# Designed miniproteins, single chains, continued (5): the designs that were tried, part 102

Each design is a single chain, and the fold is of that chain. pLDDT is the mean over its residues in the fold that is shown.

## One batch from the design tools (miniprotein)

Design m19767
Fold by ESMFold2-Fast:
Structure m19767 (fold): chain A 86 residues (1-86)
Amino acid sequence: MDEEARKALFEIQEASLYLMEYEILKLYPEEGSKEKQIELLEKAIEELEEALKLLDKAKKTPLVEAEKRAAEEAIEILKKEIEELK
């Protein structure tokens, strides 16, 4: 795995941590404001967008292309979720 692909996986992992926090706040609405939920989703999108930039610079492999597609799909889903929360 090249350095760019490895860094992209790290950004995807960071996005996953923000999404985990978001899911916890959904289970405990008394602890998490709507604004905090939106903030976590926006941070997850930022990490996924950074991952896409890194994947674009990485050596083209079937795995890299699959990761890029998955990140693009995740960004679209999260943007829709933010719209539904506003």
Scores: mean pLDDT 82

Design m19768
Fold by ESMFold2-Fast:
Structure m19768 (fold): chain A 65 residues (1-65)
Amino acid sequence: SKAQAELEKLRKEFLEKSNEIDKGIDEAVKAGDTEKVRELINEYKKLVKEYFDKVSKLIDALDAE
């Protein structure tokens, strides 16, 4: 379905970006770079919010049927 294809695209993009941020946090923690860790945590929070906003809109579109 159209909604399924869009959901899979959003999930894939989220997982790819989430994985990059996770690796960045691990490296920054090992380096003792607390400022970099804070920046990456903020990036992750933003990514999560944007992902769930888009998912919510897809669910609303399905519910309107």
Scores: mean pLDDT 84

Design m19769
Fold by ESMFold2-Fast:
Structure m19769 (fold): chain A 66 residues (1-66)
Amino acid sequence: DIKKEILKLIGEILRIIGEIIDLERELKKAKEEGDEKTAEELEKKIKELEEERKKLLKEIEELEKK
C-alpha cells in the first residue's frame, strides 16, 4: 500500500535528519577548535546526507501522485 511505503520513507528521512543534526553538532565543535580538516570532512558528509534526504522526499512526491 502506498501509504505504508510513504510512512517507511518518512521514517528513513527522520533517521537521516537525526544523523545530520549529530554531524552539524560535531562540525560546530570542529570549527570552534580550528580543526579545518575535520570540518571539511563533516561538511562533505552532511552534504551527502542532505542529497539522500532530497532523493527520498522526491520518492514520496512520486508515490503521492499515484
Scores: mean pLDDT 84

Design m19770
Fold by ESMFold2-Fast:
Structure m19770 (fold): chain A 62 residues (1-62)
Amino acid sequence: MVKEKKKELLDKAKQLEKKAKETAEEASRLGPVSSEELGRAVRRLQELVEEAKKLKEEAKKL
C-alpha cells in the first residue's frame, strides 16, 4: 500500500520545514552579519524549503 509511503514523505517534508523554520529564526537572530554569511543562510533556507515542497508534491501524487 502507498499509504505508508505517503506518510513517510509527509513526515520528511515536516522535518525539513521545521529545519527551515529554525534556520530562518537563527538567521534573523544573527543581526549585523557579513553578506557572505547571510547569503549562505539564505541559500540553505531555499534548499530546505524546495526539498520540503518536492516531498509534499510527491506525497500528493501518491
Scores: mean pLDDT 77

Design m19771
Fold by ESMFold2-Fast:
Structure m19771 (fold): chain A 74 residues (1-74)
Amino acid sequence: GSLSSRADLLRQALAAHNFVVNGFYGVATRNAVKAFQSAAGLAVTGDGADPATLQALVDLGFGDVAEDIQRALQ
């Protein structure tokens, strides 16, 4: 569905932009987080580490993405 597509785009943004330099969170990845939050009916914060966003990703089966986002935002 659309929500799974948004989560997959987020995974792709993480892989493509290799934002794991000093925990930097690139614009493309942040936009993918916002798109996921919007599609999931969550507050659009751009913060992938917010608890509701992490729960939504884990529930959808994208726990790996949740872990990568949490690590990137440290």
Scores: mean pLDDT 69

Design m19772
Fold by ESMFold2-Fast:
Structure m19772 (fold): chain A 57 residues (1-57)
Amino acid sequence: MSKEELEKAKKEIEDIGVRGVVTNDIEGAIKEIEELKKKYPELEELAKKTIQSLRKV
């Protein structure tokens, strides 16, 4: 995976997290982040941290 593709995927995870909070769809956001984690295993740590933050909301 290219560095540019990885950076785009990181931004997508963050955007999904923000959208989940704004729309009050925490479960939907977690599900989308889990799917991205399956596609981009290198983002596992970021995905975990974002999900943990969402669960605290």
Scores: mean pLDDT 79

Design m19773
Fold by ESMFold2-Fast:
Structure m19773 (fold): chain A 78 residues (1-78)
Amino acid sequence: MEELEARVRPYAEKAEEYAKKAEEAAKKGDIEEARKYLEKMKKAAEEAMALMPPEYAEQLARTMEATVKRIEELIKKA
C-alpha cells in the first residue's frame, strides 16, 4: 500500500484543489473558469481512482459525484 498511497496522493490532492477552485469560480460567476477546474478535477479523480483498491475508489467516486453536482448547481445559478 505504501507505493500505491504515494502514487495516489498527488492526484487526490489535485482533485480536492481543483474542486475548491471550481466552486470559488462558480461563486464569482466565472462559468468558464468553473467548468475548466471541474473538468480538471474529474480527470485528477479518475487518475486517483484508477490507482486505488475498489473500496477506496468507490468512496472517492461518491465524494466527487456530490462535489460535481454541487458545483454544477452553482454554475446553473450564475
Scores: mean pLDDT 77

Design m19774
Fold by ESMFold2-Fast:
Structure m19774 (fold): chain A 90 residues (1-90)
Amino acid sequence: GPVAELLTDPEEIRRRLGFYVPKVKLVILVREGARGSEVVAALEPQIGRDRATYLITESGFRLDDVFRVGDAGVAALPDGSLALVYVVPR
C-alpha cells in the first residue's frame, strides 16, 4: 500500500481508525517503517510540500524519524481543528 494516506471524510476516518477522535478533521495514516521525509514526499502531490512538512513536524516527528506502530501525533490546523498522524502496520 502507499507510504501515507490522507483522510478527510469523517465517516472514512471513523471506519479506518475504529475510534472517535475529537476535533480531528484530517488524518494522515503512515505505514510502519516509513521515514518522515518519505511521508512528506507521498503527501506533496495532494497538499504541497510546505503543508506536508508542517503537519509531520508539528505532530512531533522529524523528517529523519522512522515511524513505528504506536507512534501518533497531533498538529493544529488554522481553523482550530486538529490533524492526527497515526501509524498503521505494514
Scores: mean pLDDT 84

Design m19775
Fold by ESMFold2-Fast:
Structure m19775 (fold): chain A 64 residues (1-64)
Amino acid sequence: MSEEEKKVATLVAHVINAIGAELEGRYDEAIKHYEEALKVAESLGDKETAELLQKRIEELRNKK
């Protein structure tokens, strides 16, 4: 598996964990997972995914 494929798998895992935390109302935990996914998206140069993750993090912070 390429380095890029490993990074994509890591990004997906963090997003899945973030969604799980959101569904349970654990917004702080969800934000942390989205922040880790954002770092991976930025390392991949995926500006569209990074922008979507930034917007989701901001939205969740506003729910507190």
Scores: mean pLDDT 83

Design m19776
Fold by ESMFold2-Fast:
Structure m19776 (fold): chain A 100 residues (1-100)
Amino acid sequence: SLLALLGLVLALLALLLALAATTDAQAAAAGALAALAGSLAANAAEIATTPLSRALALLAGILAVLAGRLAVRAGEHVAAVFAGVAGAIFGIGAVFVATR
């Protein structure tokens, strides 16, 4: 569950940064954090042995998807869009792993 908690914290930070982003660089940073959060959530989901650990990994994955989508929306340049899409993809992967 430590990986799930780290993923959740990073997903929340990515979401806040995406919402506050006023520059393409900030949007790209939010997308990168969302991608990292999503990957941590996916790893946490794979090693989750309790319903609580799976729930935390699922929440982290959902927040990573939301942060990635908002980062894509905030970004004007290709780098921000790529980072945001990566965040959404890793987040979706985490949700899929956590729900099976």
Scores: mean pLDDT 71

Design m19777
Fold by ESMFold2-Fast:
Structure m19777 (fold): chain A 89 residues (1-89)
Amino acid sequence: SDMEKVREAMALAERLLAEHGERIAEETGLSVEAVGSILAEVAGLALLDGLEAARRAAAEAAAEAERLGEHGAARAIRLVAELVLEALE
């Protein structure tokens, strides 16, 4: 069910935030909370829409962030997408 996938996505995002959140925040200049939000979005996309949909959405979001001069956000999206996709492979 979609609710079970949402719960699984939240659990994955929480685990990855606990393991990597402070490091990604330090590397990118984002808050740990902002990193957590990106983790939740990418994990949700991967579990609800599939790995390829999540990969495309993350690539598009990172490219848009770069276009807007938000280099830290773009880097965070790329790092988060790699962690989520590796965890689900």
Scores: mean pLDDT 90

Design m19778
Fold by ESMFold2-Fast:
Structure m19778 (fold): chain A 76 residues (1-76)
Amino acid sequence: MQEIQERVKKLEELAEPLEERLEKIIEEAGGDPKSPEEAEKVLEELVKALEEIDPELAELLREYWTELIKKAKEAL
């Protein structure tokens, strides 16, 4: 938990260029995800982008969002 929070803080310092890149990836993936399938596609693109910055955080993000998407599919 603590190490993840410290890495998130480092990313927050680079947040403006990172947020801009994330928005661009979402736009290229077809805009805001309207379904769990679209969300999975966006997640994979985001994880790939984060791997260039922090591969450990990218793996954690993939696990976290994969779990959320799984729960969303089960709730639908």
Scores: mean pLDDT 63

Design m19779
Fold by ESMFold2-Fast:
Structure m19779 (fold): chain A 82 residues (1-82)
Amino acid sequence: TEEGKKLYEKGVELYRQGKYDEAIELFEKAIKAFEEAKDYEGAGRAYLNLSWAYSALGKLQEAKEYTKKAREYFLKAREAKE
């Protein structure tokens, strides 16, 4: 959880700087850490930011794919909470 959060926050910082390729790398690492921790909410947020980064690069097909992944993980998070 803590590792995933740090990787995610670093990715967000790079995204804000317009360093989309580097942000993608960190979001992918954050997703793996969140999945290992069963932090589905964290994984969903990371997938959503991954989608935005791909959209910023003009890769709309990948952006759509990662938006679907984000929705799947947010649904998992709600199921695990209830």
Scores: mean pLDDT 86

Design m19780
Fold by ESMFold2-Fast:
Structure m19780 (fold): chain A 87 residues (1-87)
Amino acid sequence: IEEGERLLREGKFEEAVKVLEEQIKKDNYTNPKALALLAVAYARLGEIDKAREYLTQASKILDKNPDDIDGAVWLLKAAVELAVAES
């Protein structure tokens, strides 16, 4: 996840998607931070439908664990990126 986050900061969105997809598979799609980071990457690539799908998955998981501040922060960032990409 740290690698995927770093790749996003470097603007390497396609590489970030590859790393984050491997991470979410290992986490069995239960890590809201990884799902939110993937939503950010897809939004930056213009893949709006995929970004929305992963954002929705992350949101559902965070609803069950509201104390996950780090996941909540990345969910908010993903929501902002999706809104900008849809404009």
Scores: mean pLDDT 78

Design m19781
Fold by ESMFold2-Fast:
Structure m19781 (fold): chain A 69 residues (1-69)
Amino acid sequence: AARAAEAAGVALARQGRYEEAAQRFEAAGRLYEAAGLLDEAARAYQAAAVLYEKAGLPEDAAEARRRAA
């Protein structure tokens, strides 16, 4: 499930759909957190933050960075 969300995020980012891509990585982060995989969750949230910045959404990027910590 989490890996599928990451794969979808990569595909959306390649299409320039950065906000949707960020949402998929954010979903992956939540799934990793639920599984107790905190390092994987942090990486997924960090990826979401970068993609939110590319989408022009600095507040969403900041929130994703907080969740990565």
Scores: mean pLDDT 82

Design m19782
Fold by ESMFold2-Fast:
Structure m19782 (fold): chain A 69 residues (1-69)
Amino acid sequence: MDPAREELLRLIGEIIRIIGEILDLEREIAANADDPARVAALQAQIAALRARRARLREEMRRLEREAFG
């Protein structure tokens, strides 16, 4: 098996998990829209997850260039 392909699949799996967590937190925000403190805390968690997702996407693009560029 291509090592680059295996690493890409691993990164994709991690990105999918993060997307799922963000969607769950967004639903929690909608359910708790009347609690500004909770909404702010959930938004901070989403921001951290989005930053991690961005880093993983950058790593994935780097691997694509190294394997196929």
Scores: mean pLDDT 84

Design m19783
Fold by ESMFold2-Fast:
Structure m19783 (fold): chain A 58 residues (1-58)
Amino acid sequence: SSEIEKKIEELKKLVEEKKKKIEELYKAGKITKEEAEEEKKMLEELLEENIKKLKEAA
């Protein structure tokens, strides 16, 4: 496996951890359902873009 593969796995892990934090904020009543859904969608879009950029560097 390449360094790029390791970076992709790390990014996926970070996104999963951030999505968990968003869920915790929603359950605590700190953010709305719409805000939680929008934030998660943005994180997934950023993940896809970053993976694309890393693969282009291969």
Scores: mean pLDDT 83

Design m19784
Fold by ESMFold2-Fast:
Structure m19784 (fold): chain A 57 residues (1-57)
Amino acid sequence: MDPQLLQELMEAGAQATAAAVKLVVSRKEGDEAAAAEAEAELAEAQARVDALVRQIA
């Protein structure tokens, strides 16, 4: 298996986790603009994970 693809998958996963944390915090604080930004970041990171998983599978 390509070690570069595994590293990219780990990086994408870390980005998704960071975005998810931002989303939870923003929603708890009532910052709808920050929550919308975090949702977009999470969606982008999830799409990247999905694309990388298809390359590995």
Scores: mean pLDDT 82

Design m19785
Fold by ESMFold2-Fast:
Structure m19785 (fold): chain A 85 residues (1-85)
Amino acid sequence: SKLLRFNEALQELLRSVGIQESSLTRDEIYLALGLYIIKEKLADPKDPSIVDLSGTLLGELFGVDSLDARDQAAIQAMIDSQTLP
């Protein structure tokens, strides 16, 4: 799988969940974002597909206040906007 480099803001977020690497695959970044959401308890307990990003570092990074966790294509596109091949 192709390694992606990430900007400082994404690197800080990844470090908050214990990731120290300077490059990861897209799938590894996707997994790390999932760990961040779990750690910060951002998923709606009534509908875990709804993620509240308001006031979070992830929300600031992606420029959105909410996320559909089932929309993997949208999440991967957001990862691509914050990474370089």
Scores: mean pLDDT 81

Design m19786
Fold by ESMFold2-Fast:
Structure m19786 (fold): chain A 55 residues (1-55)
Amino acid sequence: LEKEIEETAKKLFQANAEYVAAKAAGDWERAKLYLDQSVELGLKQVKLEREKRAA
């Protein structure tokens, strides 16, 4: 569980960095892709933290 939380956090950081880079480049299609990924990863992190608290 801890390893999965750490990997999800790393992916979330990377997706956010790609989103910022895409916005700076004016690539709105790529920016939307990484924004959607960061939202999904954020929701997954919240779910994993809930599971950790329940365990």
Scores: mean pLDDT 79

Design m19787
Fold by ESMFold2-Fast:
Structure m19787 (fold): chain A 74 residues (1-74)
Amino acid sequence: SKLKKYIEEAKKYLIKAVENPDNPTEPIKKALEILEKGLKEFPDSEELKKLAELIIKYGELIGDPEVLKEIEKF
């Protein structure tokens, strides 16, 4: 399903960020972009909302201005 693809892709980029903690910015930006698109199509998906909450929290911890700008879209 399309919803499953959004979840799998967002998780993939979250894993990339965690596996490369010295350079998490680009993978997290990609995860946030995927989540924005997924939540626009599936606004009632609890799994997608929970994943977004986790990735947003991690992006806030990174504190990169480019990441924070992406978070503002939610």
Scores: mean pLDDT 84

Design m19788
Fold by ESMFold2-Fast:
Structure m19788 (fold): chain A 74 residues (1-74)
Amino acid sequence: MSPEELLEKAREAIAKRAAERELSEEEVQFAIDVTFHEVLKLNPDWSEEEKEELRKRVEEAVREAVEEGRRQRE
């Protein structure tokens, strides 16, 4: 599984959960942290710069997924 595939699957799972109920900020932060660490495990040779860029991408993807799920409840 590629990092991109894992991130997309995480987005789908988070959006589904956000569609079922409102997620707290603590739950959103936990989802960001878990997704980031799961992607890191796919390639242990990440540089510090690559890790920083990945954190940004994961945060953006998770926050977008939460908003998508929230819209499904409207």
Scores: mean pLDDT 80

Design m19789
Fold by ESMFold2-Fast:
Structure m19789 (fold): chain A 69 residues (1-69)
Amino acid sequence: MEEEARKIAEEVAEEAKKENPAITSIEVKSVRVEGDEVYVEFAIESSASPLERQSIINRIKRRVDEALA
């Protein structure tokens, strides 16, 4: 599952970057699978406001979770 989770995380990050021009870079730092839970760490660089940045992060996490379901 780690290999699959990493691929999905990278794909979701790339899509998020395409959907939000304020994101200048997203890097998947680590992917860890513990039972039914997936932990993905991202390094995100953006020109977005703090509120918008928080929304972006939440959307990325949700997409990763949904894609692995």
Scores: mean pLDDT 72

Design m19790
Fold by ESMFold2-Fast:
Structure m19790 (fold): chain A 113 residues (1-113)
Amino acid sequence: MKEKAEKLKEEGQEYFLKGKYEEAIKKYEEALKLAGEDDAELNLNLGSVYLEQGKYEKAIEYYKKAAEIAKDKDKKLYAAALLNLAEAYEKQGNYEKADEYLEEVLKLQEEYK
């Protein structure tokens, strides 16, 4: 199962880089079904595809899920999810929410020193 999920993740990344967002989503959703819904990296990748499509609400949903899964387990993925949340909120014009997430990232980076 893990080998198949990793291959689907790789295929999703290839489609994303080519701008084939619908195909990327399908591959990531297939990977998530095999790996389990609690794969932080897959949720982060799905959020990034939706962000590039201009579907900011959907991007925020997946980034929040990625942040929750990564919290206390993968500090690098957690920081990445918070940064991506800030960008998605900024693109929606919610500058207050974007600034809150940027402040959390800055605190997190200080804790890693």
Scores: mean pLDDT 84

Design m19791
Fold by ESMFold2-Fast:
Structure m19791 (fold): chain A 70 residues (1-70)
Amino acid sequence: SEVDEALRHLVEKARAAGRSVLQTIAEALLDKELSPEARELVMQAAKAADSGDYDKALELLIEAARLVSR
């Protein structure tokens, strides 16, 4: 799916940039069924990472992970 591609993209970008926490959260979300709200947050996180804003990408992925815990 497009979201799975975005998560794999986030994993590779985080790994290349040495962003271990971002990588771990993205990997964890690959095994989860995501709500539409969580999917949108993942897509926004991928865009943030593409612009080099890894702090924003991390913040967005943490919020997506919180939604999965519901």
Scores: mean pLDDT 86

Design m19793
Fold by ESMFold2-Fast:
Structure m19793 (fold): chain A 60 residues (1-60)
Amino acid sequence: MLTVRELVEKFSEKLGYNAKVLAAALEAAGVDLEADAAAQRERLLASFPAPDQKILEELL
């Protein structure tokens, strides 16, 4: 199971996002960082621009 926190770490490493800032923004949007990322797929994808969504889909 890939958590949202683990996804954020991988995503920040691939695309140069600050993992702490990204995690805080997702938490503010109502995303549970400790839950399964696939269970929150639609909310996660809606939080990112279209080019980044494709990379997220490959990590999920």
Scores: mean pLDDT 76

Design m19794
Fold by ESMFold2-Fast:
Order: structure tokens, then C-alpha cells, then sequence
Structure m19794 (fold): chain A 60 residues (1-60)
């Protein structure tokens, strides 16, 4: 699943998963994406997760 891809060892895979979750707008992704914003070692992955959260919030 896309949520499982957020835990991938490859930062590029995590960026893709975050973007797709944001486009889908699944509220179940909110907590996993928030954890990434605060804890992911990659700045690019954290940015993608933050943008995904913004997109999900726009649909709530």
C-alpha cells in the first residue's frame, strides 16, 4: 500500500508515496504523513509530506 511505501528505504519512493496520498486525499494518511514531517531524515521527503497534508486538509 502507499502507506507502507512511506517506510521505504529509498527517499524517492517515500516522496512518490507522499505525493500520491496527497492527491488521493485519504484522511487515514494524515497521521503517517505528520510523523514524516517531524521525523524523516530527508528534507525532500518532509516537504512532500507537508504538501500532501495541505492537499488533504483542503478537502476536509
Amino acid sequence: SLVEKLKDSDPEVRVEAAKELGEIGDPRAVKPLADIVHNDPSKEVRKAALEALKKIAERL
Scores: mean pLDDT 82

Design m19795
Fold by ESMFold2-Fast:
Structure m19795 (fold): chain A 63 residues (1-63)
Amino acid sequence: SLEEERKRFEERIAKLKEMIEKSTNPDLQRELQRALEILERARKHGLTRQQVLAEWDRWEAER
């Protein structure tokens, strides 16, 4: 359902923020920060949750 997808999306954002706070690597922090900005912008501009989740999942897999 859309609610479940939104919950997963919000969990991804929360996890990303936690990773930024705990990271001591400035390069990694910058990359994570940029990813967070992209997700927040996508949420703001009404990209479908499914599209954003697909991009997020791919990004996590690529590392």
Scores: mean pLDDT 71

Design m19796
Fold by ESMFold2-Fast:
Structure m19796 (fold): chain A 57 residues (1-57)
Amino acid sequence: LSEEEKEKVRETARKLGLNDEEVEIVLESVEFRKARGDKRPLEELVREAAERIRERK
C-alpha cells in the first residue's frame, strides 16, 4: 500500500468508530490482503476487517 492508501484505510476505520489500536489492526489486515493479490476496494477490506474485530470478544 502507498502512504496515501494507508491514510485512507486509517480514516475509514476511525469513521467506523474503531479506537487507535483497532485502526492499526485493520491496516495490517488490509495490507496482508493486498499483498496476497486481493483486488477488492480498500473501503470493502476495511469494513470486513472491522466486522471481524467487533465479533471478537
Scores: mean pLDDT 79

Design m19797
Fold by ESMFold2-Fast:
Structure m19797 (fold): chain A 95 residues (1-95)
Amino acid sequence: KKEEALKKIDEAIDHLHRASELADFDQEVEITMLIIEAVEAKKALENGDFESALEGLQRVRERIEELLSRTTNPEAQKHLQRAIEALKEAIEILK
C-alpha cells in the first residue's frame, strides 16, 4: 500500500509540474512551492513517517484547491484538478 501511495504522490507531482508550465508567472512560484512540499511529504513516506506524510499531503491538497479557485488557464486548471485527485487517492491509501 505504501508503494501505491508513492505512485499517487508521483502522479500529483507530475501534474503540478505541467500546471507550472502553463500557469501565469504569478502562480508559477506558488506551484513550485507546492511541488517542494509534495516532495517533502513523499520523503517522509519513504522514511516510514506516515503521520508527517499524511499531514503534508493534506496541506498540499488544500493549497492546490485554493489555487485552483483563482486559476484562469483551462489547461492549468485540468492539471491542478488531476493533482488534487491523485493526492486524495494517496491520502485514502494512507488511512
Scores: mean pLDDT 86

Design m19798
Fold by ESMFold2-Fast:
Structure m19798 (fold): chain A 75 residues (1-75)
Amino acid sequence: AAAEAQALLARAEALAAEAVRLHEAGDHARALALLAEAYRLAAEALALRGTPEDRAAAERLRALAAGYEARAAAL
């Protein structure tokens, strides 16, 4: 569980870094889509920790991911 959560966080960090590179290259829609995916993976990692606080944080991150997906679709 802990190792799986760490792996998901590492993947989220990699996607966030790629999103920054795409944004700097002018591909804003793709950057927002990758940010949404990064937030979803971070939410999965927090859900695996299983505390009520982590679950609440995971729900907030999922809401942020949905917002970034909507913004990407609007571009």
Scores: mean pLDDT 83

Design m19799
Fold by ESMFold2-Fast:
Structure m19799 (fold): chain A 60 residues (1-60)
Amino acid sequence: DELDELAEKIQEAIKKGEWEEARELARKGLTLKMKERGSYDEEEVEELVEALMEEIKELE
């Protein structure tokens, strides 16, 4: 599944410290997930990506 593969790649990128890759994958995954839910909201996707980036930064 596309979403499952993206989730795994995000987790791997985070583990490797590839913050930029994790951010791009998270944005793609969240966008696809929200579109399938019928609740696509670009602003919410951006906010969630920023929240994830903030958590990633905490892992330094």
Scores: mean pLDDT 71

Design m19800
Fold by ESMFold2-Fast:
Structure m19800 (fold): chain A 62 residues (1-62)
Amino acid sequence: SDMEQAKKLLEEYGKQLAAKVEEATGKKAEATVEQLDENTLKLTIKAGDLVYEATVDAKELV
């Protein structure tokens, strides 16, 4: 499904972004993707006390 493809793409993007955040901060970074509704995904990157959140329309990813 489009949502499953969008989620996989965002998870891969989040992993790459987390790796770059780890190198920039020297702290372990984790990327999490949540489905908020039928068309909306949330990406969260946590590195120590730093939190980045982005909301993405799944239709724009696929």
Scores: mean pLDDT 81

Design m19801
Fold by ESMFold2-Fast:
Structure m19801 (fold): chain A 80 residues (1-80)
Amino acid sequence: SAAEEEKKKKEEEVKKLLEEVAERAIEEGEDEELVRRLLELLISAYENREQSIELTEEERELIERMDKIVKELAEERRKK
């Protein structure tokens, strides 16, 4: 069905974007285990459409830093 195909495509796009951001965060010196744990939680939340995932303080702070990385990646793409 079209709805199932759309869900799979969006899941793949989100996973790819999250993996790129995670790789950049690790390159910038973020803890690999913390980044991987957060990535797994975000992917799971997206797949299950959960609105009530409680994040630790460390995970919340990492999200703020990853949001900065997303902006940096967007600027790099704009310069190329």
Scores: mean pLDDT 70

Design m19802
Fold by ESMFold2-Fast:
Structure m19802 (fold): chain A 58 residues (1-58)
Amino acid sequence: ASPEEALEAALARKPKTVEEAVAALRAAGLPEELADAFRDTLKYNKADPLEALERALE
């Protein structure tokens, strides 16, 4: 699956935490390295995971 498809699938799960968002991305087929980078970015910036997923799809 493309990264965009993985982001859309993760967003559909409505994750409430960074770890839920990362788990959803991994389940959707996003490579571990990209999912880990997403987790690290969100934790560093203390960003809302749902907003970050929506923004990534822009």
Scores: mean pLDDT 75

Design m19803
Fold by ESMFold2-Fast:
Structure m19803 (fold): chain A 68 residues (1-68)
Amino acid sequence: SMAELVERARELFRRAHELMKTASPEQRRRLREAMERVQMALLNEASPEEIERVLREAEEVIRRVEEE
């Protein structure tokens, strides 16, 4: 549902914000760009399929930064 996608986005923004406190400038750039894509998909009322795709891509960026 759209509500579940919005909740996932909110959790990803929270995780990204926490990571940015200790991230390098390059990591912060990648996190900002990923979260901006999520924000734009939601703002532009993209399809649930497109929002799901952008969320998955953002989750991957966050995962990689967490593993570095």
Scores: mean pLDDT 86

Design m19804
Fold by ESMFold2-Fast:
Structure m19804 (fold): chain A 70 residues (1-70)
Amino acid sequence: MSEYTRNAVEAAERLEKEGKYYIAGLAYWAAGQADPSNPEYYRKAAESFRKAAETYPQWQPLADEAEAKA
């Protein structure tokens, strides 16, 4: 992985553990943009945005978009 992609994934994992699902989803999305050959990053973004949408339904469209890119 590029250092950027690795740093984004590591940040996202920490943010998920902190319950900051929206910003974790953004970090996974950034990793997916940097490495589009790996659909796992967009899947992780979708999972994080879905968890954020449980509290704030306005994030559901981002979860749907990330799922479509996976």
Scores: mean pLDDT 80

